# Designed miniproteins, single chains, continued (3): the designs that were tried, part 22

Each design is a single chain, and the fold is of that chain. pLDDT is the mean over its residues in the fold that is shown.

## One batch from the design tools (miniprotein)

Design m8739
Fold by ESMFold2-Fast:
Structure m8739 (fold): chain A 72 residues (1-72)
Amino acid sequence: GGLEALEEMIKEGKELLEKAVKEKDEELFEKGVKLIEEALELARRVGALTKELEEELKKYIEEKKKEFEEKK
């Protein structure tokens, strides 16, 4: 259902960000961020958005963005 789709989107988004940082691939980084943003929007629409989830994903993106910038 929607929750399984949400979890898969988050997992895939995180994997894309990790790969983008490792490979210094800006396009993959943008795809990862977009997927996580779409996952948060889905979570909001289905009433599954928690403060913990929102904070976790925001911190993850910020950390990966910092790693990406440091490796440019």
Scores: mean pLDDT 81

Design m8740
Fold by ESMFold2-Fast:
Structure m8740 (fold): chain A 70 residues (1-70)
Amino acid sequence: SEEDLKEFEEKLKKLIEETNARYRQMKADIDAEAEREGLSPREGAIRYTVQGLLLAGELVDKEIELRKEL
């Protein structure tokens, strides 16, 4: 129903907000770790890319689970 779609949209919005907060924290943590460990820009970029992909995958999985409730 349209009400189920509105509930889905609100839950998805909250998941996106949570994922964005985790993304910002993850980036700050990687930047701090790279500085502390003396990682090359390339090594930092690889870590950043891998963690970003993992966060994107988690968001996709959570979205799929929400769709099952429609």
Scores: mean pLDDT 79

Design m8741
Fold by ESMFold2-Fast:
Structure m8741 (fold): chain A 80 residues (1-80)
Amino acid sequence: KLEELKKKAYEEGYKYYRAKALKAGLSEEVAEQEGKLGGEWAVDVMLGKESGKLVPRTPEEKKLAEKLKEEGKKVLEEAA
């Protein structure tokens, strides 16, 4: 349920930012760190929290952030 969605969000953010770092020619050590930050950021975004760990800068990153927010809203109760 919620824990499974957190895991999926983490894996999606981790995979995206790790691949981005490797594509940019960064080392595997840096890519691993970027992936971990991306995963943590993705969980925060899905939960509707502000995250200081990473700032989306590219159109692709912003689309990922909006997708995560929308997926989170579908599962979390709308607190009126």
Scores: mean pLDDT 76

Design m8742
Fold by ESMFold2-Fast:
Structure m8742 (fold): chain A 71 residues (1-71)
Amino acid sequence: SHMLQQQKQQAKQEILRIAVEGEKDKKYKEAAEKILEIGKKVGLKPETVIKLAEQAGAPNVAKEVKKLIEK
């Protein structure tokens, strides 16, 4: 699990960065798609990705992630 733990930590940091930039640049859907894909690659649940975006101060990006998982 050592490599998996490291990959998850790196992915979380990248998700936070992309969410903040997407919120700032008003590229909400693009940022939401990217962070959801990164999360899936390392086994993060969509709910965890949403929580990370909300905690990063990216509520519009988080809303777009919710829309993507609702189909």
Scores: mean pLDDT 85

Design m8743
Fold by ESMFold2-Fast:
Structure m8743 (fold): chain A 81 residues (1-81)
Amino acid sequence: MPSLEELMERLREAVERRDVEEMRRVMAEIVKLAQEQNAPQSLLDLLEDILEAVERSTDEENIAAAGEAALLVVETIRRML
């Protein structure tokens, strides 16, 4: 299974390319992996809120901004694990 660090790199690349489908896939995988690694519930809730925002948005800029927000949350989780 990919590590959080590998998923973060994939998310960064997807955000830079504005690849909406890849951003959605990678964010879903990040949430699942963070849950499996027992990340703090408050940070999991933030990731789930960001994923919901990405799923509801059709605007490329809003989806990219949500991806950047997710990267910050995942980096925080990674430093705590």
Scores: mean pLDDT 78

Design m8744
Fold by ESMFold2-Fast:
Structure m8744 (fold): chain A 89 residues (1-89)
Amino acid sequence: SKLEEFIERLRLLGLPEELARELAEYLLSKGATKEDVSRLILATANMPRETVERVLRESIREGLSVEELIERAEEAGKTESLIKRIVLK
């Protein structure tokens, strides 16, 4: 099923099983495509798991669209990259 395929892909992010399921159901309810899921994975791949979980839980709670959720994840990824650059200097 599309739901199981989305769950399997989202598990690659290292999310808790319950969050991966909730996110997959949420994304499908909002009309997300497999390409949207891939964009989300790429946006969050290098972020700490705790930050990814927070951003995703907040996005679901706020009822964001697929595009808004992806944009928020991309912005969080940019912020994380800047923080790492500052800390390593």
Scores: mean pLDDT 80

Design m8745
Fold by ESMFold2-Fast:
Structure m8745 (fold): chain A 65 residues (1-65)
Amino acid sequence: HMTFESLKEELLGLAENAKKLNDPQALDDAIDYVIEKAEQMLKDGVLTEEEYNELKELAEKIRKS
């Protein structure tokens, strides 16, 4: 849960910064990095499928903003 919370906080921080930076490519690259970490943690058994899917849904919501 702490790892899931940490990744969720990173994504929320990226959403706030996106409003200031107006750089869609840098935002996409940063989100991809967080999701890549989450995927590795899912493979390692540190995250559940449910937690991983929630992070992916949040990431796509942020990309659309």
Scores: mean pLDDT 79

Design m8746
Fold by ESMFold2-Fast:
Structure m8746 (fold): chain A 99 residues (1-99)
Amino acid sequence: MEAVEEAKKKFDEGLEEVSRLIAEATNLLHSGRDPERALELVDRALEVARKTADEVYKIASKAGPELAEEFKKKTDSFLEQVEGIAEALRAGARAVAAA
C-alpha cells in the first residue's frame, strides 16, 4: 500500500509539472512571442513525462510485477497523451514562425 501511494504521488507531481510546461508553451504560441522557447518547453515536458514514467515504474516495481504493469499502462497512456499534445504544439510553433 505504501508503494502505491508513493507511485501515485510521483505521478501526480509529474502530471502537474508537465501541465505547467504545456500551459506556458501554449501561452507563448498564442501570444506569438517566442516559438523557439515554446518548442524548448514542449521538449522539457516530454522529458519530464518520460522521467515520471520511469520513476513511477521503479516505485511500483518494489510492490511487485503485477502492480508495476498496472502503473506502466497508466504512464504509457499519459506518455501517449503528452506526445500527441507535443506534436500539436510543434505544428503550432511552425505556423507562428511562418507568420
Scores: mean pLDDT 83

Design m8747
Fold by ESMFold2-Fast:
Structure m8747 (fold): chain A 80 residues (1-80)
Amino acid sequence: KELEEFLKKYSEEKDAYVALADENLTIVATNLDPSLVGKPIEAFVEWAEKHGAKYIEVRRVEINGKKYTLFSIPKSSLKE
């Protein structure tokens, strides 16, 4: 609920594919592919590399008192 709202606002504002990872770097929310939820963040990074992403922006965030790592791929950074 709250993670999905945060991710939707962030992804729309930044025009980006975004994944939120927990303390174990497991994906808890993403706008890229719902099947990635529950997988290691590496699955999101591999998708980015496969699609020619020049960089991934990484940020620490806290949502409802719980800490997450946010990974963002600006759509403008993707190849073609």
Scores: mean pLDDT 81

Design m8748
Fold by ESMFold2-Fast:
Structure m8748 (fold): chain A 74 residues (1-74)
Amino acid sequence: SALERALQGAFELAEQKNAQEPNPFLAEALATKKEVEKLRKEGEENNDQELIDKAKELEKEMLKRMGEELPKLA
């Protein structure tokens, strides 16, 4: 819940910032968000816990990378 809201806020900021000044990392973060959404949907539709776990891990990894990289982008 709190983590999900933080992730959504971070991706919204990344999208807004990338629209103002395109950046390879921000583009990668947005592409990763789409991949997470796809994996989670496929996992839920197929009751595949491994796909759901992969989506969660990828989301967690990207949140960590955004916390490290967004401050460097000014």
Scores: mean pLDDT 76

Design m8749
Fold by ESMFold2-Fast:
Structure m8749 (fold): chain A 79 residues (1-79)
Amino acid sequence: DDEKKIEEAAKEQKEKATKELLEQGVPEDVAQLIGDNSGNAFRLTAKLALKKGESLEKALEKGKEAGKKVFESGRRDVE
């Protein structure tokens, strides 16, 4: 189930991003918001790639790239 794999990967992206920010001393509510945004960017980008006929592998790659960009932007905003 491609959709389930995308949801799992998006959840992992959210958890990883949130954990990294918490370890850096970012307030919990802010860390969770940035983590949520990172995971959502992953999910939406990956699902769109699948709808465009790209492979699951490419969809996950694009989702990961989008999630990282949102995480990096959010981290920069709280520095």
Scores: mean pLDDT 85

Design m8750
Fold by ESMFold2-Fast:
Structure m8750 (fold): chain A 79 residues (1-79)
Amino acid sequence: ASQDQVTRAIGLILRSIGLLLDLQTDPRVSQAELDEIRSLIQQAVEALKQGRVDEAIRLAEEAVDLAQSILARLQQQKS
């Protein structure tokens, strides 16, 4: 894996953590949705630790995509 790929993986993991922290403060987000994002982040970190950088990027992108889809749903459910 290149240094650029490692930097991308780290950036995506940090972004997914930031999104998770924001979502966990919203009572409309279910525990199951938060647990799924946490699981993807943990898998991405473990893949990165094992040198599986492409897998870490994929898992972190999945975590970001899931978090963004939840945010979009919450924006549409304006109370």
Scores: mean pLDDT 85

Design m8751
Fold by ESMFold2-Fast:
Structure m8751 (fold): chain A 73 residues (1-73)
Amino acid sequence: MLEELKKALLEGNVEKAIELIEKGRKERDSRILSVELELPEQILNPNAFPDRENLAKNLTEEQKKKLLDFLKG
């Protein structure tokens, strides 16, 4: 599931990424929850984690906004 979430984010499939995050919340997958916690910072400040892969790097501005709105709710 974690690798599927990373792939969905890198491929710009925000709908699938949201579904996988919701599934990770339901299953209490700590690795998915860690990605969920870091995503807003990676989206808002791409340089915040220079030693990490930015999972939002291939997202459009519209996709970033949709994902941020989901993560805030």
Scores: mean pLDDT 79

Design m8752
Fold by ESMFold2-Fast:
Structure m8752 (fold): chain A 81 residues (1-81)
Amino acid sequence: MEKEREELGKKAEEKGKKDGLSEEEIKMMKWVAYYSGLPYEEALKETERLLELKKEVEENKDEKKPSMIGKLLMVETALKG
């Protein structure tokens, strides 16, 4: 189970590097693939969604949606770790 998720993360990293993604995008996508068990295409889509969410929260500076804040904290933790 964990080893399978780690392999998904590794494949996502390899594919992301070939597709010219930034190091930050690759780290987030690898984290999404590992913890969600998603293959590259779905992990990339979720990574883009999380980056859009982060950008929207930065623009709004709003704490009115706790579920969105929770997801952002997970994203920040993934980028720091």
Scores: mean pLDDT 69

Design m8753
Fold by ESMFold2-Fast:
Structure m8753 (fold): chain A 85 residues (1-85)
Amino acid sequence: MKKQLAVFNISSIEPLPEEKTVEEAAKKRKEQAKKAIETAVESGLAELTEFEVSFYEREDASQEGKEAGKEVAEFTKKLVEEAKA
């Protein structure tokens, strides 16, 4: 079976209406990434999946949103490496 490519596309973090702050938005995005990777591991699909994290910094984003985006990208990369090990 060929490995499937799964890409986590991460940019600047903007809070949704239910997310009061960039910090809460970043935390929610980290939990979503963790859930996705854990689900792949639980189903055995992690061995058949090549995970990649793509980060794109928008010039029009706030500095706070850019930093939060980088933090989420780094967190997701660590989870991907842990799942591969």
Scores: mean pLDDT 72

Design m8754
Fold by ESMFold2-Fast:
Structure m8754 (fold): chain A 95 residues (1-95)
Amino acid sequence: MVSAEELEELAEKLEAISTIPSKEDQIAEFEKLKEKFATQEYFDELLEQLRNSDAAEAQKLMRQQAVVYYSAAGILKAAKSFEEELRKRKALEEA
């Protein structure tokens, strides 16, 4: 359901939020991000964590989440490449 491209876009936006020094601006940008993506429960939990952290901890949290989503996107890309390679090998064996 979630594509590698969607995970990369999410990671890039979370990384951008991690560079914002103002807590109020961090929350505002995160709420804009939440409206763009359909994964509402995850964003509600992150928004609560963001609100309960200081600005520096919020930056660290956003950077940490960006790394997680970059990694997840990389895993999905690697899995797609592996599936494509496996399909090519099976096609060659069945030809």
Scores: mean pLDDT 75

Design m8755
Fold by ESMFold2-Fast:
Structure m8755 (fold): chain A 73 residues (1-73)
Amino acid sequence: MEEIKELEELREELEKKAEEYEKAGDTRKATVYYSAAGILKAAIIFELVLAYRREPSEELKKKIEELIEESKE
């Protein structure tokens, strides 16, 4: 779980950097950082899905659904 927090923090950092580049008009760099953040998000979702498959819980299901919904925005 602590590992997932570290990945979430890194993802947020990359998304923030992407937003800064987007605001500066550097769409190419923004796209690269958004893509990197997306890869980290996929890794986080994968870890949560594996945890849910071993011990299903509503908390884990909700967390997975929230992350998937967030990636659509």
Scores: mean pLDDT 77

Design m8756
Fold by ESMFold2-Fast:
Structure m8756 (fold): chain A 82 residues (1-82)
Amino acid sequence: EIVLEGTYLGRDGSRGPATVIITEKIDDHSFNAIFDGQPVGLVGLNPFKVGDVVGITKRTGVPAEELTEEDLIGFLKVTKVS
């Protein structure tokens, strides 16, 4: 289990500290995760690092190549990886 903490920037204008728990790896840049208790997709590069910006999407189980801009709900700027 990988936990990413950081600053969330939502496409709806929401902002603030957030935590994402990575639950499953789909490929080298596509993951399933939990964000605020909800299942989400995550787009980022493994290994995750402080300073990374990861995309949070409303679709789980989908490789990044199949995602559209409508699937993106926001970004997390990573400040801690554990």
Scores: mean pLDDT 83

Design m8757
Fold by ESMFold2-Fast:
Structure m8757 (fold): chain A 87 residues (1-87)
Amino acid sequence: MLDEKDFEEELKKLSAEELEELIKIIEEEKSLEEMEKRVEEIRRKKGREVASRIASALAAIRELMTKDGVSKEEIIEKIEKELEKKK
């Protein structure tokens, strides 16, 4: 699907460390408010550009999960595959 390709393109913009952080946010945080707090911590620690990339990836993840019915497990698998390519 086009939306999956857009998500993969967003993942390509992230570094290995940023992809690992994205997986942790998805696995650990249960609410949008908690996810936003994690992004704000990243913004303070690593800067605006890193936080923006992670926020964009999270927005794409929400769209895939809500509109296309993609599971959390499938999203994590896609991120892990991109992370493997960065190693």
Scores: mean pLDDT 74

Design m8758
Fold by ESMFold2-Fast:
Structure m8758 (fold): chain A 91 residues (1-91)
Amino acid sequence: SEPPLYRPDPLLAAIAREAGATKETYTLGEFIELVVRYVRDRGLLSRRGDVVYVDLRGTPLQEVVGADELTAVEFIEKLVQHLLENGERVE
């Protein structure tokens, strides 16, 4: 079976466009990879000990996750939750 496609809400769609995306729908994996690239390319990742953090201050992602800074794991979890709750599943 093919993985489900999602159309991001306006907040996530703006981030996708800033990341250079050219399409309107994504699998969960494609969207995660796109946003991880966005965060990496903007230098928003910092490692403290064995933990990687994401600094979202001044980015649209701050509104998506509701935090200035969180762990990379927490960031991915909140990103997926926002996409599933606020995006539209395309069948």
Scores: mean pLDDT 85

Design m8759
Fold by ESMFold2-Fast:
Structure m8759 (fold): chain A 97 residues (1-97)
Amino acid sequence: MLTEEEKKLVEEAKKIKNSKEAFQMLYDLLTSDDPDRLRKAAIVLGALYAVKPQLAENAVAFLIGLPDEKVRKALTQLFLDPELIELFKKAEEYAKK
């Protein structure tokens, strides 16, 4: 189950209007020094894919295209870590309600 902080993050992600805003939010999370940055990014992506999948796909495509080692490593973990994939799925399901 998502925490109250994680549920709040889902609601914030649902307010994103375009791929540029999504890109900025995700970029800030992936490049931060927050130890929970990858968990937060998984939740934001899950929420975005639930409500605005094309916008989410566009934001991810921009992130993949960046010549940024920290972003590249973070994206690799986000797509391959089973715990982060599970968080993504929980956020997606919560966002659909």
Scores: mean pLDDT 84

Design m8760
Fold by ESMFold2-Fast:
Structure m8760 (fold): chain A 79 residues (1-79)
Amino acid sequence: SAWQAFLAEAAARVEAARAAGDEAAVREVLRETALRLARGLAERYGKEATLEALRRAAAESTDPVERAALEAAIAELEA
């Protein structure tokens, strides 16, 4: 439930930025959200489970900006 609520909030923030026509804001919100999500998941479920989930999400993403944000989060956690 907390996971679903977080994703819904992230989606709403992205949609608000897109509605405003601010492409830079969309990119920033997606990157910030992916990093915060990755850190929160790693703290709760561990690094390996989080990396597996992020890699799956990146592979399934059809949006290049979303994929780039997820790949940045993966790189951050792999350090």
Scores: mean pLDDT 77

Design m8761
Fold by ESMFold2-Fast:
Structure m8761 (fold): chain A 81 residues (1-81)
Amino acid sequence: SRRERLEELARRLAEVRTEERAAPSASEEERRELLEEEERLMREMLEKALESVEKYEEELEKGVREVKEAVDRVVERNLEK
């Protein structure tokens, strides 16, 4: 699904950024603090993106159900004639 794809992409982006910042820097403490901050930001962004996708998926599921119900009504009418 689109949600699973977005989750995978966000996770991979976080992994790549973590690896990039694991490279030698001026200090290990500064590097650790930057990594922690980036992880927090990425997690927050992922959570917000997932909330948006979940709401969209719920609306899509409702729409699909309504379409199926409409199709069933047409089929029933055709079979009764």
Scores: mean pLDDT 69

Design m8762
Fold by ESMFold2-Fast:
Structure m8762 (fold): chain A 81 residues (1-81)
Amino acid sequence: SLEQAEQAMLRVMNLVLQWATKHKLSQEKIDEFLKELAEIYKEYLETGDEELFRKRVLEFVERHAPEILEEVRRVLEEAFA
């Protein structure tokens, strides 16, 4: 549902921000990551494809922040339970 996807994305964005702050990433890099996550959420708003949304989020995290992959996977499972 829209509410589940919104909750999942907010939780994922918070995890990414915490991770980025811990690793002292530049503001430019943080803005780039948040923009990519916002595009994934926008795609979900246009398609309603929950499986594609979850796949895109996990691929983003595996590529950029693999350290938090397990936490993000749990967030997605909880949000779409």
Scores: mean pLDDT 86

Design m8763
Fold by ESMFold2-Fast:
Structure m8763 (fold): chain A 66 residues (1-66)
Amino acid sequence: SELDELAKRAAENGISKEDLLRMAELLGASPETLEELAKMDRSQQLEKITQLLEERVREQKAAEKG
């Protein structure tokens, strides 16, 4: 629920850098990845977080199917 709300705001470009870092943290990003994200511009942060979301969804679906 909270992650879904953050994802919607990110898609609308209304989310802050702090919220984007929180999303990455909730998605299990490593401290190293979080440091890299903090140095990125907003568009790069959104792209990276989208990739993390896609990976998480694929893993979740695989676990539910198995």
Scores: mean pLDDT 72

Design m8764
Fold by ESMFold2-Fast:
Structure m8764 (fold): chain A 56 residues (1-56)
Amino acid sequence: MIEKAKEAIERNKAAGLAPVTYEKTEGPEDERIEKAAETIVKMAEGGRQGARDLAA
């Protein structure tokens, strides 16, 4: 799932619409994309689990 997040970040960056998680990360481009992708995946996992807990 991290690969899809990285692709989304790269597409948004190419369009000049870099996400906030990418903008707040400093360092080489590859590291910034990696860190932003990890944050997005963690948020998505948390959201999915929260939805299940609310449905229970």
Scores: mean pLDDT 63

Design m8765
Fold by ESMFold2-Fast:
Structure m8765 (fold): chain A 79 residues (1-79)
Amino acid sequence: LTVSEAEDALIKELEKRAGRKVTEEELDKFALAYLLFSSDESGVTEEDVIKEALKAAGLPEVEVDDELIALVRLVFGKG
């Protein structure tokens, strides 16, 4: 998958889980929050980082499973 294809897949998965459209502004806020929180390795899991980034972006609470974690990693390059 290209980064663009991965971004499209992530947006669709977030929209599916949230039950609503995700705006470009919300995705940008999510990305910024994810990168900020992912720098703190102490006492946090990838699931916790993603949940906190969703809150910071104003997105609804969604299920954070291995599929969503994999998509977030693929898009934002945390590996």
Scores: mean pLDDT 75

Design m8766
Fold by ESMFold2-Fast:
Formats: sequence, structure tokens, C-alpha cells
Structure m8766 (fold): chain A 79 residues (1-79)
Amino acid sequence: SSRIQNNEAIVDQLSRSQRERLLDRYRLFVEMMLEDPEEVQQFQQLVDQARQSDDEQQTQLLRQAVRKVEKIIQEQIKK
């Protein structure tokens, strides 16, 4: 399985549809892992904004989403 850092490394090589699929997968992951509705909603807003953005901005927002997911995984490992 690819690590999250590997996913971030390939983001610049992804088509728009592939980036949107990755954003949706991360959204589902965040919904599963976080119990705070506010944090889940903030991530959903990030995904929605990325989908409405141009390719450059969508790529930057996707990198932000990757880093957010990585931090969530790190917090789960600590528990």
C-alpha cells in the first residue's frame, strides 16, 4: 500500500478527475476517523473548495488535505 507521503508526491501528476477521486476518498476517511462534526465539516469545505478551484489551487488544497489526513493518522497511532 502507498503511504500518504507517496500520494502527495504524485499529486502534481494526477488528472483533475484523479485529484477529485482522491479528495473524495480523504473526505470519507476523515468522516470515519474523526468524531468532531466541526472538524469533519471543515474538511468537507476544503474538499468542496478544491473541486471548485482551478488546477493549480486544487493541487495546493489537495496537498493540504494529504497533510491533514497524515496528522490524523499520527494522532491515532499515539492512542
Scores: mean pLDDT 76

Design m8767
Fold by ESMFold2-Fast:
Structure m8767 (fold): chain A 69 residues (1-69)
Amino acid sequence: MTEEEKEAKRKEALELKKAGDEHFLAGNYSEAIDAYGQAADIFEELGDHTEAESVAVQSLKAAVNLVVP
C-alpha cells in the first residue's frame, strides 16, 4: 500500500467514525455500529491499533444502548 493509499484509507476511516458518531447521537445505534465496524477494519488494516480500539469502544457503547436502551 502506497503512502497516498494509506492517507486515503485513513481519511475514509475518519469519515466512517464521524458517520458513526452522528448515528450514535441520533439514536441510530445499529447504523452507528456498522459505521464504527467499517472504520475499525480500516484502522486495523493500517496497523493503527489505538484508533481501532477507540472506535471499537464506541461501537460497544452503541451496542449496549441497542440492547439496554
Scores: mean pLDDT 81

Design m8768
Fold by ESMFold2-Fast:
Structure m8768 (fold): chain A 71 residues (1-71)
Amino acid sequence: MLQRIAEADLSKASTAQLISYLDELRRVSTVPSVQQTIDNAIQQVRQGRISREQLAGVVRLLTEELLRLQS
């Protein structure tokens, strides 16, 4: 799962697809602070407070952090 998201071309992903990736990361993560970050990012993009590009950055950073914690 994480590797699939890490290999995704986030520059071409829609906002809906990025939210889907965040929902997948939320399912994999057992860390409450990561889950809260995901929930906050989804709310912020839905409210127009952050751009698609910023949301893509959140997906990338969280995927990298979760892969690091898996080791």
Scores: mean pLDDT 78

Design m8769
Fold by ESMFold2-Fast:
Structure m8769 (fold): chain A 89 residues (1-89)
Amino acid sequence: SVLDEVEELLEEKLREAKELYEKGDVLGARSVVFEAILEAFSKALASKDEEVIKKVIELLERMIEELPEVVKAAARKVLEYMKKELESA
């Protein structure tokens, strides 16, 4: 399902982002998280299912809470931007 694909994607990208951060690559960690947010939204929107879209947003919010603080703030801004774009469509 789309939710299973998104959950797997987010788990993989969260692991990659944490590894980059531990190596001191803060910009790389941010880039990976931004890519994950965009790809997850793309998959959710392609489903055309409002319940799937809502659940993907919840998964993204949970992923963001597990991030290091310096990455978390930037990720929250990207997610809020994507949510506003969805409301404007």
Scores: mean pLDDT 82

Design m8770
Fold by ESMFold2-Fast:
Structure m8770 (fold): chain A 81 residues (1-81)
Amino acid sequence: KEEAIKLAKEAIEKSKKGMPLQDVARLIARAVAALNGEEWSDEELERITNTIINHIKSNYPKEKQKEVFIEMAKAIIEQAK
């Protein structure tokens, strides 16, 4: 759970710095794995990263996608305690 908070905070910082959304989504995927106590392979993380990116692209305009990643990371922090 501490690892989930750490990864989610890193995702927020990387998103604010304008890092590629793929890199931010990967941090979110890793944070979700840590939150659930799961250890995923790099291939599993890539699949989940792609799922997150596709969800964001389908539901949010480009100008809001960065903020949505920040909100997802904040939700992970809240759920982790």
Scores: mean pLDDT 79

Design m8771
Fold by ESMFold2-Fast:
Structure m8771 (fold): chain A 81 residues (1-81)
Amino acid sequence: KEELLKKADEILKLAEEKGIESMTFRITPEAARAIRKALNGQATEEEKKLALEIMDLIYEAIKNGMPVEELRKKVEELVKK
């Protein structure tokens, strides 16, 4: 929980600096569900790891100026794993 909240804060700060609107509505519904479950404390260990991996990917995408379509594809690949 603490690690997920810290990562979410880092993403929000970076997105604000880059002038990017919320990345949440640019990720897949399955990714959003995994993150929501993890933040609500209802996630399994696997779902928590997935949520953190998705958040790390979003952070890296914003930092490196990755196209939204490429980010969406990478998130879908993580969810299938």
Scores: mean pLDDT 66

Design m8772
Fold by ESMFold2-Fast:
Parts: structure tokens; C-alpha cells; sequence
Structure m8772 (fold): chain A 60 residues (1-60)
């Protein structure tokens, strides 16, 4: 997942902030299911970036 401010804003406009966060969390679970612990760890970092951007934008 490419985590940019523009991408996050576009997804919030379509789905809302709660749904964007839920989708990011689901992505991490998918990576965990792949059995690749390193990919799962990178997914956790991307989730943290999404949460930080939502807070910075005043949406959390």
C-alpha cells in the first residue's frame, strides 16, 4: 500500500475515515495470512502511517 496524504484523502472521500482505517487493518491481516512475518511488519508500519495521516488531517 502506497501511503501518501493525497491517496488517504481520496480514500476518505470515497469510504470515510473509519472505513479507510478498517481496510488498512484488513490489509495487515492479509499479509499475516501470507506467512511472511517481514511483510506483516511492513504492513503494520503502513497502518501506523495511515493513522498518523488521519490524525494530522483532524479525522481521528
Amino acid sequence: MEVTEEEVKAQVDRFGAEKVLANARAGVETLRASGDEALAAHGEEDLAKVEALLKKLGLL
Scores: mean pLDDT 75

Design m8773
Fold by ESMFold2-Fast:
Structure m8773 (fold): chain A 95 residues (1-95)
Amino acid sequence: MLSPAAAAEEAAIVRAALPAVREAAEEIKELVEKYGENLPGQDMARAVGRALFILAELETARAAGDEEAVAAIRPAALEAAEALGLRGLRELAEA
């Protein structure tokens, strides 16, 4: 499990890489900012952390050209994108 600081740093690095990754990272950032304003429960914090982890895993697999890993991650990425309304993550998962 990543600390919030480590997750934010990972998201910043990933955001710099590709336009689609940047869009997904920005959507997650906006959700984290909204989360801070509304103080939702631990389930929301876990969902955000999971989405950041999935984004990092998907980007790593794509950068390595590992199509099997991308295919294995895709269902979880689509589920996270649907649950949180993350269009950029969905586009990355569908590509």
Scores: mean pLDDT 65

Design m8774
Fold by ESMFold2-Fast:
Structure m8774 (fold): chain A 74 residues (1-74)
Amino acid sequence: MLSDKAKQQLNKAASQAVDSLPPEQQKDSVTLLNKTRDILRENRDKAIANGDSETAKALDEAISGVDSAISSLS
């Protein structure tokens, strides 16, 4: 199960993914999850660069969750 902090990061990234994709791509769950993963990875790299290990760990948990979801749909 994802931690509450990982769930918050995932929900934020998922919302950004929806907002960044055209409507036709928003209907593709795999495309949405891939975009969400890309946003999470970018945020993780920024957290690591800033020395925010707690946020980086939460982002790693969220990325693992998205990877599992993509594997289940593929």
Scores: mean pLDDT 81

